Designed miniproteins, single chains, continued (2). Designs and how they scored, part 12

Each design is a single chain, and the fold is of that chain. pLDDT is the mean over its residues in the fold that is shown.

## One batch from the design tools (miniprotein)

Design m4409
Fold by ESMFold2-Fast:
Structure m4409 (fold): chain A 73 residues (1-73)
Amino acid sequence: MDLVNQGSQARRQGDYQRAGDLYEQAAEQAEKNGDYASAAALYLRAADAYEQAGDPKRAEEYRKKAKEALSKL
């Protein structure tokens, strides 16, 4: 099962911290593959998950990473 599907499952189970971690890993893989559009979208999903987990500092960190990925398009 890919990291995106695992993240979505974790989010459905209310495990927002794990969902954020899985979306972060998926974003890093997309970035390594040069897929900056997917990386940006996945960093935003990680940010949303971390915000829902009660971690606004990590949420802002991943919103910044999404913006950096978009700058490479």
Scores: mean pLDDT 85

Design m4410
Fold by ESMFold2-Fast:
Structure m4410 (fold): chain A 74 residues (1-74)
Amino acid sequence: MKVTDAEVRLGVADIYRGIGNILESKGDYEGAIEAYRKALDLLRASGDTSPAAQALIAGVEEDLKRAEEKLKEA
């Protein structure tokens, strides 16, 4: 089975989302925002339009907005 570059980017993006969630839970909203932006950059660079990629993009965009709002409150 040959893993595509798009599948690798999707997996790495999901890891960055997880890192962002952990940082956000610790109150590191700036670090969380950086991790979420890296996830989105990877997803957009992949060109993957699958439902899985679209769902992950939507989820990361929501996480990013939440972290940005919390950073403004800090």
Scores: mean pLDDT 79

Design m4412
Fold by ESMFold2-Fast:
Structure m4412 (fold): chain A 69 residues (1-69)
Amino acid sequence: EAEAARERGLEELERLGVGEEKIEEIIREAERRIEEARRRGAAPEEIKTLENGLETIRRVLEELRRRKA
């Protein structure tokens, strides 16, 4: 379940001391990879898989920001 995976990810990130800044960096790298895939004409299904991964990371960042507030 997506929510359970998100919760597990948050616990792991806190255990490892990964902050919001590092997650933002990961998001930027993922966005660059998706753009490169689009430029080389990757299949829509491949791009969708990459976008789904990025969306999961974005939701983790939102939850971290919510917890800091």
Scores: mean pLDDT 73

Design m4413
Fold by ESMFold2-Fast:
Structure m4413 (fold): chain A 64 residues (1-64)
Amino acid sequence: MLSEEEIIEKIKELIEKLKASGDPALETIARVAEHELKKAVEEKDYEALYKILESIEKIVKEQG
């Protein structure tokens, strides 16, 4: 299982991939995920971090 720092790094990597897509819808999703990540880190809500990771991984997987 990933540590909290590894989860944060993984989410950031996936956000950067979505930003690099050139798709306005995926860029919007990336911005929302970035905001939720910042909030979860500030609130020390590590359960929210796991949910963010799961959601963004699903989106990246669906893009192929």
Scores: mean pLDDT 80

Design m4414
Fold by ESMFold2-Fast:
Structure m4414 (fold): chain A 66 residues (1-66)
Amino acid sequence: MLNKPVSEISRAEIEEGIARLRAEKNPAAQPLIDAAEAALAAGDLEEAARLVRYAEGIVEAQKRKA
């Protein structure tokens, strides 16, 4: 889980976050994961990290609901 300020999150941590989120197969998180990959490819690490953290929040909230 990415629990650091967005500015401290490295590219490797973002890539690991995306991989973990894709493994969850959560339909609600998929658009955010795709957007995070696009931001990472564009070199926007802050946006990619923000999107990964938001997707992690959605996955975690749905796990608590289940």
Scores: mean pLDDT 75

Design m4415
Fold by ESMFold2-Fast:
Structure m4415 (fold): chain A 101 residues (1-101)
Amino acid sequence: MKEKAREEAIKYARELKELLKQDFSDPEVEARFREVATKLAEYAEKMGAQEAADIARLLAGETPASLDPDDPEMQRYARAAARVAEEGLEGTIDRIIEELK
């Protein structure tokens, strides 16, 4: 189960990277990116890659249920957001692919 989840997670992470090369002014490209990010989050979580899952949920447009800074979910969201801001979208996805291997 974990090995299959890893293969799917890597597949979706690579698809996200390819989607970054597409025109994001196209609503279909943006919708596809969100869909693939959601799938990446699901499989990354199944394989225990929590940091990759948290970043993928952020890229899918998911927000924490609570905006309380003391909430662990909000703290994970803030860390994911900071990582994307520091490394950019492509750099963050490249690191996820490396982490999932």
Scores: mean pLDDT 78

Design m4416
Fold by ESMFold2-Fast:
Structure m4416 (fold): chain A 74 residues (1-74)
Amino acid sequence: NAQFEADVLAALAAMYLALGKKYEEQGRFDEAIEWYEKAIELYREALALDPDNQTIRDLLKEAEEYLKKVKEKR
């Protein structure tokens, strides 16, 4: 079930995004970037499986904004 697989990938991506946020809070920007990039990759894969899922689309955009902002702090 592609929709279920998309939900699983999105859940894992959310965990990676949360981990990136924790590293960013600690000033560990290189590690935050790594986890944000991994989260974005998983959200893109999830969205490819379920392209009409607005929640995944919004989470992908959130992750992309976190990556953009953390790169500006380096």
Scores: mean pLDDT 88

Design m4417
Fold by ESMFold2-Fast:
Structure m4417 (fold): chain A 84 residues (1-84)
Amino acid sequence: MEREMDTGVALVAAAVGLTLLRKNGKAVSAAFIERLLEEALRNPEALPAAVEVFEAQLALADKASPEEVATARRALARLRAALA
């Protein structure tokens, strides 16, 4: 029960953050991305889903600023490292 809720929260947080990167095309704060990363890392069962959503949305974020893309790539790399 709690694990399913945690997985849903982490997945939604990842999707929301990446949607902001794609839609707004403006700098998303490093603090926001770090919070998203920490939420995903607190829920190891959610990590595979979070990585998939993050990768899919980042691929669609071609119009995001270089700063947003760089921050998102660093967060994704850390999530991937946690899975390895």
Scores: mean pLDDT 60

Design m4418
Fold by ESMFold2-Fast:
Structure m4418 (fold): chain A 58 residues (1-58)
Amino acid sequence: MDLSSQIAKLIGRILRIIGEILDLERKIEEGIDVEKNKEKIKELEKELKKLMEELRSL
């Protein structure tokens, strides 16, 4: 019923996940827990894809 609020919430989640991926990429560049952070990025990319599909359907 509140479509604009739903869109804003989805965009907010997408931006948060992108920010987390960028932070993890930086940590990988610094050599911090590279293997674990790469795994986290893959999981976040799966979440991002799902949210992008939800946003596309709106």
Scores: mean pLDDT 83

Design m4419
Fold by ESMFold2-Fast:
Structure m4419 (fold): chain A 79 residues (1-79)
Amino acid sequence: MSEDNAESLRILQRALDAVRAGKSAKEAAEEAVEELLKKYPELEKYREEMITHLTELLTKMAADPRAAAALAAALAEAP
């Protein structure tokens, strides 16, 4: 459903906002992965890999204001 894409983007945006507010990228990634696993429990076997990759992604995005703005714009479009 189109709503699933919007929810996934919302989870990612929330994690990025948390990093910008002073939370560590790892803690924000762990929280985002927990929210994703509530929707997609079959991904539990990839939990550790998802946390690692999301931590790297969030760190890069928090350092790049252009990437963060692009994500916010994608969310504002609503599916």
Scores: mean pLDDT 75

Design m4420
Fold by ESMFold2-Fast:
Structure m4420 (fold): chain A 56 residues (1-56)
Amino acid sequence: SEEERKKQIEELEKSIAEAEAVLAENKKEKAPAETIAGTESLIATLKKRLEELKKK
């Protein structure tokens, strides 16, 4: 349903915002490159899913 889709979009947007905050903190604290890359990959995956939901 459209209502379920909107809920999934909101949950994904929240997850992306939280992951981006973690990424910013990790970069500021000079976290290991693997940790930074892992968070960036997660953000990219979430953004792709969000874009796919918005197309439907």
Scores: mean pLDDT 83

Design m4421
Fold by ESMFold2-Fast:
Structure m4421 (fold): chain A 75 residues (1-75)
Amino acid sequence: TLEEIKRLADEGIELIREAIEKLREEGDEEEVELGEKMLEFLEKIREGKYKELFKELGGEIEPEELLEKLRQALA
């Protein structure tokens, strides 16, 4: 399950990188900034800093839900 979360984070990082490039080409600075922020969180998950991430966010954030929202932003 933790391993699955890390795998999803790695997938999300790849999707966000593609989104950032596309949005940067379109000049959408707000979406680019959002993407960079999400990259930072996903990188922490991938590195196994899951407990640290939950502590910083102060709430329960589902990585799967985050990835889905990012995919919607790409569409």
Scores: mean pLDDT 66

Design m4422
Fold by ESMFold2-Fast:
Structure m4422 (fold): chain A 77 residues (1-77)
Amino acid sequence: MITKEDIEHYRRAVEALDAGDIETALEHMRRAKPELAEAFVEMLEKAKNDKERQFALDVARGILLIPIGIEKAIERQ
């Protein structure tokens, strides 16, 4: 099960992505889920234009929000 420490890293990664701080986002992703950080870097390296780069950012942000949303739902019920 994902820990509260992992969720905090997911929250920090989302905040960093929203601020445009990709390096800080990657550090938090590596702490919570290294495989996600590796996949995100690969998507960014393969991006040929700004649209593909934005798609990589949107995908990473969406994946990070899933555990955060689940924790919020559980804590409310």
Scores: mean pLDDT 76

Design m4423
Fold by ESMFold2-Fast:
Structure m4423 (fold): chain A 82 residues (1-82)
Amino acid sequence: SMRERLLEEALELDERAAEAAAAGDYKAALELGLRVVELLAELGLKEEAIEAADVVAGHARKLGYEELAERAEELKRRLEEE
């Protein structure tokens, strides 16, 4: 089903994010993390999406990727307002 395909895509992106981080490509890892947040939201996994967005925002701020942090915080806020 479409739902199963989106879940598989989210898991694959999460694995790729971990690989990017392990390779020191933190910007790519955070961009992939934001994509995972979007897919979790599409799946209706609101609480998981909020948690993932918070993690991405925290890591982005710590690493100085301000635009990524702002995008993650905006996604989190939108999800919390639903």
Scores: mean pLDDT 86

Design m4424
Fold by ESMFold2-Fast:
Structure m4424 (fold): chain A 66 residues (1-66)
Amino acid sequence: MSEQELQKLKEQADELITKGEEADRLKRYAESAQLYTQAGRLYEQINDLEKAKEAYLKAAAASRKV
């Protein structure tokens, strides 16, 4: 994976977290859970395991509220 590809995936994951937080604030918990799960998968692809874990925990919390 190129450095440019890695940076692009990181930016996409960060954007998905932001969208997930906005959905959670709007009480759209199913959408929030999906967005956080997508972010977690991207963080795993770039080996950012701590951010992947945080994203999956946010997804689990959101899915419990639906």
Scores: mean pLDDT 85

Design m4425
Fold by ESMFold2-Fast:
Structure m4425 (fold): chain A 65 residues (1-65)
Amino acid sequence: GPEDERLYERALALARQLLAREDPAKTTRAQVFRVVSALLPEASRELVSRAVTEAWEEHRAAHPG
């Protein structure tokens, strides 16, 4: 529903912000998931996992190697 879309966009934005600020050598997808989940307790695990995975894949595609 519209609330799930808003939560997904918020989770995606938060994950993107974390990945942009963190040291890539010390940042894991699991750490990003834990931080985003803590910031969005109303979001389901499945929603946060999908948003974090999307942000993670986008970040790795932009920074290959």
Scores: mean pLDDT 81

Design m4426
Fold by ESMFold2-Fast:
Structure m4426 (fold): chain A 60 residues (1-60)
Amino acid sequence: SMAEVERAKELVRRALEAARINRVQALVALHELEKELKTVTDPEAREILEEGIREVRKLL
């Protein structure tokens, strides 16, 4: 749904901001994105979260 896509985009945006601060915040952000990925049903939202997880991992 559009709501799940909007939520995924906002979560990824916040996670990337947090991840750029320090390693601990990057690990917390990664964990939150992985938790959301377990509950999301929208395929587009899933792709956004998976891409976000990959980007956060690059900052570790």
Scores: mean pLDDT 85

Design m4427
Fold by ESMFold2-Fast:
Structure m4427 (fold): chain A 56 residues (1-56)
Amino acid sequence: MRAEEVEERKRKEILEFAKKLLEEGVSNEDIIDYLMRSMGLSREEAEAIVEEAKKL
């Protein structure tokens, strides 16, 4: 299965969105919950995105 380019692009979009929520003062747990429910991410993926967004 070769969907790496689509997954990488989607990950960048989600990362930028998570960064924006962090800048607006949304809690880590609320961002994780939103990513899991609205974007179908696993908890591990959502947590990784939030941690990466904090470093931006």
Scores: mean pLDDT 75

Design m4428
Fold by ESMFold2-Fast:
Formats: C-alpha cells, structure tokens, sequence
Structure m4428 (fold): chain A 66 residues (1-66)
C-alpha cells in the first residue's frame, strides 16, 4: 500500500510514468543496500568505489528521464 502511494505521488510531482518511477525506487533501494553494506564492511573504501561508479551511471539515466 505505501509503495503504491509513493509511486502515485512521485508520478504527480515529476510527471514521470509509473515504470520510470518504479525504476527510480529500485535504484534508491540498491543505494540503501550499498550504504548498509559499506557501513558493515571491513573494506568500506572498496565497496564505496564500486557503489559510487554504479550510482553515477544510475543518476545519469534518471536525470535523462526527469
């Protein structure tokens, strides 16, 4: 239920399609998972470098859709 409300609100605010908003939410979820992994990792620098490169690619794709 909360996910549907988030998607509806994001669509209304951004003008993006439901599919585009869902992609954005999936990317955000992966970012949160990376943050948790970095926080718990014994080698956070290595995890951060990989996460940063992935995030940069995702941000570029999302910006092109916005």
Amino acid sequence: KEREELIDNAMKRTGLSREEVEEGLEALKEVEEFQEKIKKSENPKKEEEEATEWLRKQAKELAEKA
Scores: mean pLDDT 69

Design m4429
Fold by ESMFold2-Fast:
Structure m4429 (fold): chain A 85 residues (1-85)
Amino acid sequence: APATATLTATLTVPEELHEKVKELVKRLAEELAALPSVLSAEAETEVEGDKVTVTITVTAPTERTAVSLAVAAAVRLVGEVLDLL
């Protein structure tokens, strides 16, 4: 049965990098949605001061696929954000 996985990460990011983080999140969501194993994928960014909260949601034909892709996406995003710092 189709399953949905949602992961939320909050990162402290300087204000000057917020637009780059938004671009990374948008690209990540587009890349996830393009995968043949993905039924739907979305990512949203919320900003409060220097805190950026990213929510990644992946729906896939199986729970294992949804969880694995959501976790991989979160790890990749954190790594790319750290590379900006």
Scores: mean pLDDT 84

Design m4430
Fold by ESMFold2-Fast:
Structure m4430 (fold): chain A 127 residues (1-127)
Amino acid sequence: LIVDDNEELREFLKKLLESKGYKVLLAKNGKEALEILKEHADEIKLIITDYDMPVMNGEEFLDEASYIAPNIPFIVLFDPDNPKEVEAYKKLEVISEFNPRLKLIKKTKNEEEFKKQIEEAVKELLS
């Protein structure tokens, strides 16, 4: 399940994961993602979510989704140039040190590097 309010990034991640043989469900915010998760929890093996989204941000979504489906691993995507996200990243980084099902990725301007980080995290969490 990919959760991002940016259509271009959702399409990029969908194409990337489908090229690796994964089936992808899409949501534009955390609220829509929770509705999908409630109906499809048994089919969802991984959640990739943006942090800064309208209606429900990535942290709020992570908290609610972890209650519904505590065994599904998460990748949270952060914009390193957004000061609001820097504080949230530090908080979640502490949690990720003892939760092997939580990975944090900073968005980079280098598309190939970003792609490699996503591929590596997905492989590690689904291994």
Scores: mean pLDDT 79

Design m4431
Fold by ESMFold2-Fast:
Structure m4431 (fold): chain A 97 residues (1-97)
Amino acid sequence: KEEAINYEVDATLIQIIIAIGLNLARKGRYDDAAEAFELASQKAREMAEKYNDPLLKKSAETLERAAQAARDGNVEEAIRLAKESMDLINEAVEKFK
């Protein structure tokens, strides 16, 4: 139960960081959005290693792509990739029982 709570906390923190990145991207703050997505990617990668979870690894890789899209000014692609990453995290959470 403590392991399940720690998993939920880690996943929730990553989702909050992604949501911050999405909000920054929509405001035209592309470098700040990229930094948020890079931070979320790092945390997702750490979580993927801790739990040996391929969905979290894919989420981390997708967030790195979202960060690059944000730096390039491709806001629509950055938002799409960030949302895809959130869906991957949600799928990982649903499978962790």
Scores: mean pLDDT 88

Design m4432
Fold by ESMFold2-Fast:
Structure m4432 (fold): chain A 66 residues (1-66)
Amino acid sequence: MAKRVEIELNEMLDAGNSAAAARAAARVIEERYPWVEVRLRPVVGSADEGQAEVARAARRAEEAAE
């Protein structure tokens, strides 16, 4: 069964990090563990844009790695 890894981005977003940091984290996990599903998800707050941006960044990283 495929493994699933979710990354909490609350600290990153609160620390002033952007979707770029989340994308980098997803890339590292994906490249290191290509057999897992990496999902970037900010902890619930005011991150409607952040969620969409993180999702797009992760998708681009996955597509590039393939």
Scores: mean pLDDT 58

Design m4433
Fold by ESMFold2-Fast:
Structure m4433 (fold): chain A 92 residues (1-92)
Amino acid sequence: MTPEEIRERALKILRELVEAARKYGLPDDFLEFLERVLEWAEAHRDDPQVVLDTAIRVAEALLNTARELGLSDFEAFVQKKLDELRKLREEL
């Protein structure tokens, strides 16, 4: 993968994580925070490493939140996305 392809894949996963958080009923304040993080990542899209690291941090935070709230389906979804992001990091 090129750095540009890794960036686009990481941004796509980050958007999917935000949408999943909304679908699984995370609090509005948390969703607003995630939307701001997504906007920040978009503003830094010229740096694939920053985008990828941001997406990984969001996925790790969401995984912890899913575990704390007992959302097993959301936890499984986030774990798969985190594994994909970690694989992208190895290719960067």
Scores: mean pLDDT 86

Design m4434
Fold by ESMFold2-Fast:
Structure m4434 (fold): chain A 71 residues (1-71)
Amino acid sequence: APSDEEIDAAVAEIHLAVGITTARNKGDEELEKKYRELLDGLQAAVASGDRAAFERYKAEIDKLTKEDLEK
């Protein structure tokens, strides 16, 4: 079975993929770029096992997703 950490990473990547798609569909190129930068950072943190960086990126994803939904 996947670990809780692997599940958390997969959920965060799904949220980012949704954010990229919705930003692109709205024509918000700046927001799409922000989501892509977060995806790159999250994937690098997961690959390096950097838990502190992972938690930081997860918090930024949650914040950006909330801000996007309020626009």
Scores: mean pLDDT 78

Design m4435
Fold by ESMFold2-Fast:
Structure m4435 (fold): chain A 90 residues (1-90)
Amino acid sequence: SLEEEARRLIAEAEELIEEAREAIERARELGEEELAREIERLVEEIEELIERLRRALEEGREEEVRRLMLELEIQMGLLLIHIGVLKLIS
């Protein structure tokens, strides 16, 4: 169901945020301040999208849920790219 898909996506996003927090710490240790700031910005955006998605699910707004899921997937993809860049340079 859409609700189950959204819940799975939220869980994946929350796991990615934890990985990203470790990546921020590593980036700062390497002196990669700009990369650390960009990862932090993406984490904040993802956290906001998770909260908005939870509200849309509670309200039964299917069209909003679908739109927010797409936005969340895009932001998660960008975060994965930045974490990947850190892994290549560390």
Scores: mean pLDDT 90

Design m4436
Fold by ESMFold2-Fast:
Structure m4436 (fold): chain A 72 residues (1-72)
Amino acid sequence: MEEKLKKLKEKIKELDKKMDELVKKEEELAKQDPSNPEVFRQQMDIGVEMVKLAVDKTILKNEIEKIKKKME
């Protein structure tokens, strides 16, 4: 149980790192002209990727919560 929790927490840390990288890319794109269709496309792609990471992180958090409840 503890080993499985450690692995799930490590996966969440990896997702957090990916999210931080996307936030930095979004900040860099925010300095560009939003009227440029290439910039807009990149912003949309980042937004979609951030949503996917948020969903994956929620799934992992739910797995951790289920394991914790079984350990009570």
Scores: mean pLDDT 81

Design m4437
Fold by ESMFold2-Fast:
Structure m4437 (fold): chain A 83 residues (1-83)
Amino acid sequence: SLEDLRARAPQVAEVSEAVKKLIDETLKELEKAGIKPTSRVMSRLVAAALTAVGLALDGYPVSEAIQRAKDLLEEALKEAKKE
């Protein structure tokens, strides 16, 4: 219910803050590699954030939601480095 989703607000906030930091780190890693993020790469970063927030809203542990975002961001970084 909406009330159940509202009760998840602290976990969603924690996941959102952690994922924001992971995205910032991913963007810095791309900059260090001399790679300018394409719209495709940026879309993957946004998808990772939305996936993690969705998991938190569904009641998954914060650690699991953050790990899923990290895995998706690592995949996006590998894809960007292949070209």
Scores: mean pLDDT 84

Design m4438
Fold by ESMFold2-Fast:
Structure m4438 (fold): chain A 70 residues (1-70)
Amino acid sequence: SMEELYEEAKEKLKKAEEALKKGDLETARQYLNEAQNLGVLLVIQGAEEEAKEIGERLKKLTKELDEKEK
């Protein structure tokens, strides 16, 4: 369901944030990729508000990951 996809995407983003705080950049990238895939599914299902929220959080965490890889 849309609700299950949204909750799973939020869990992946939380795990990515925790991995970033620990300096585990590989694990953070994996969770961000998983959250991105779930975000695409939310868009396909018409969950515009949820997809936007997931996308904004993805953008923020991806920027943090990119800065740590430099």
Scores: mean pLDDT 87

Design m4439
Fold by ESMFold2-Fast:
Structure m4439 (fold): chain A 85 residues (1-85)
Amino acid sequence: ARRARLDTLIENGRLLVDSAKSREEAIQALRALVTGLARVDPELAAYAEKLFKEHLPELERMTDQEAIELAKKIFDEVEARARAA
């Protein structure tokens, strides 16, 4: 049950990040991922929040394309950790 919920959340997060068309949408996709993970896997949520907060100042200064690409990289790191668990 927990693994299936985590897998669904990661799949939904991937869809949001891949469909982002602006910096603001990319940032919101990462915020949604952190919020969703907090209810399913608090340790993974803390990791995702740390990565998000660390990169937020850069994301806010980037172009739409740069922010989307960085958000995808952050998501890939969170997904890789989720799959390792």
Scores: mean pLDDT 83

Design m4440
Fold by ESMFold2-Fast:
Structure m4440 (fold): chain A 64 residues (1-64)
Amino acid sequence: MMDKFIDRLEQEAKKAEEEGDLKAAEDFKKGLELAKQSEQQGNDPQLISQSVGHVIRGIGTRLD
């Protein structure tokens, strides 16, 4: 599950960066790092929650 989530975040970060949305790209990259850390620590729910929070912020930035 986390593997697919990490892959999606990597793709979204690349898309935002390619479109020049650097703020959204930064949020997605932060979410990606936290998701990877969570995977290394056996899916730490706090790290997953923080990762999801950054993803939501990135999406919000793109919609503005």
Scores: mean pLDDT 76

Design m4441
Fold by ESMFold2-Fast:
Structure m4441 (fold): chain A 81 residues (1-81)
Amino acid sequence: MSEALKELEEYIRSITDPEQFRAIGQALVNVLRSAGVEAELPKSIDELVELARRVREAYGGELGDSVLKTLRNWFVKRFGE
């Protein structure tokens, strides 16, 4: 597992706020759709983690890791840790 994916997975698994969960799910779905990949809103923390993995795969290794780092930084800035 990449470090960027691991850090985003840890962040996702710390989510307790339903609004934060919905906003992060929508952001990951939007990022996947902008890459030409169909995606649905997640129903669980595990599905949200799978969306993050799919983002990495859709953009490719180095670029995917950069996208995940950017997304995690934005989420931390918006919602805190």
Scores: mean pLDDT 83

Design m4442
Fold by ESMFold2-Fast:
Structure m4442 (fold): chain A 80 residues (1-80)
Amino acid sequence: NPAEAAEVAEINEAGLLVTTFEDEDGNYLIAALPKDESEEAIEKAAELTVRLNPSISLEEAREIIRRQLELSKKVREAYK
């Protein structure tokens, strides 16, 4: 799908990582990961996540991004 490819390219140009995960309802979401843990990076990642998944709100996208950062931190700590 050309539209999806263009959105993935936007994420790559912004220096953001993208990941796919499943919500509690079994739906697959594409989430943009922030470049760092700053509020600006989280906000930009949340806006891109809403753009990729129009069915979720910006507030839900912020919570998803914060959860992904927390999980990534726990994974790093577990392998130390």
Scores: mean pLDDT 65

Design m4443
Fold by ESMFold2-Fast:
Structure m4443 (fold): chain A 55 residues (1-55)
Amino acid sequence: SFIEELRKAGMSDEDLKEFVELQRKGLIDPSEREKLDSIEKLIEIFEEIKKKLEE
């Protein structure tokens, strides 16, 4: 599954929970992975969004 790929790429269970909440709010789109050809790029986008929300 996509969530398992994120876990394998280094996302913690806590980060995965935050990712799911951001998806639910429409702040992150997992389909961006298809355009980026890299799950690591999607994780970078997630981290940037998370950082902006904490400001």
Scores: mean pLDDT 68

Design m4444
Fold by ESMFold2-Fast:
Structure m4444 (fold): chain A 80 residues (1-80)
Amino acid sequence: SAGLELLRRLLEEARRLAERARRERSRELLERAREVLRRAEELFRLGRRSLPPEVAEKLERELEELRRLIEEAERALEEA
């Protein structure tokens, strides 16, 4: 589905931005990662009811893991 494909692309982009933000110590990249994550969370919220339960559970776990990754990057930047 187009929505699921877009969601997966947003998750991939947010992860890439978060990893770069930590590596490059960039607040700007971290803020971009947060923006992309917010868009992914909104898209998931709007489309959740149309997804098979198994797919929704996996996506929710991926979103939770990405939220933790961004939080860890934020903490690392605070310690720099």
Scores: mean pLDDT 85

Design m4445
Fold by ESMFold2-Fast:
Structure m4445 (fold): chain A 75 residues (1-75)
Amino acid sequence: KAAELAREIAELALEAVRALLEGRREEAERLLERIRELHRELVASGAPREEITAAYRAAMEELREELEELERRLE
């Protein structure tokens, strides 16, 4: 499902940002490769661009607390 893939991609993106902030560059690069693979799968699913965008938006909303924590770390 597009929503499930978008959620997984969003979670991996937050982990990649955390890894970069902690200096774990190699781990961040592996996470980014995984994100690219999953995004290709999401696009290959045939979901319209608008549905993919909506799925990402919903995933970000579900991860709001995690996003707020990352914002504090970027301060």
Scores: mean pLDDT 78

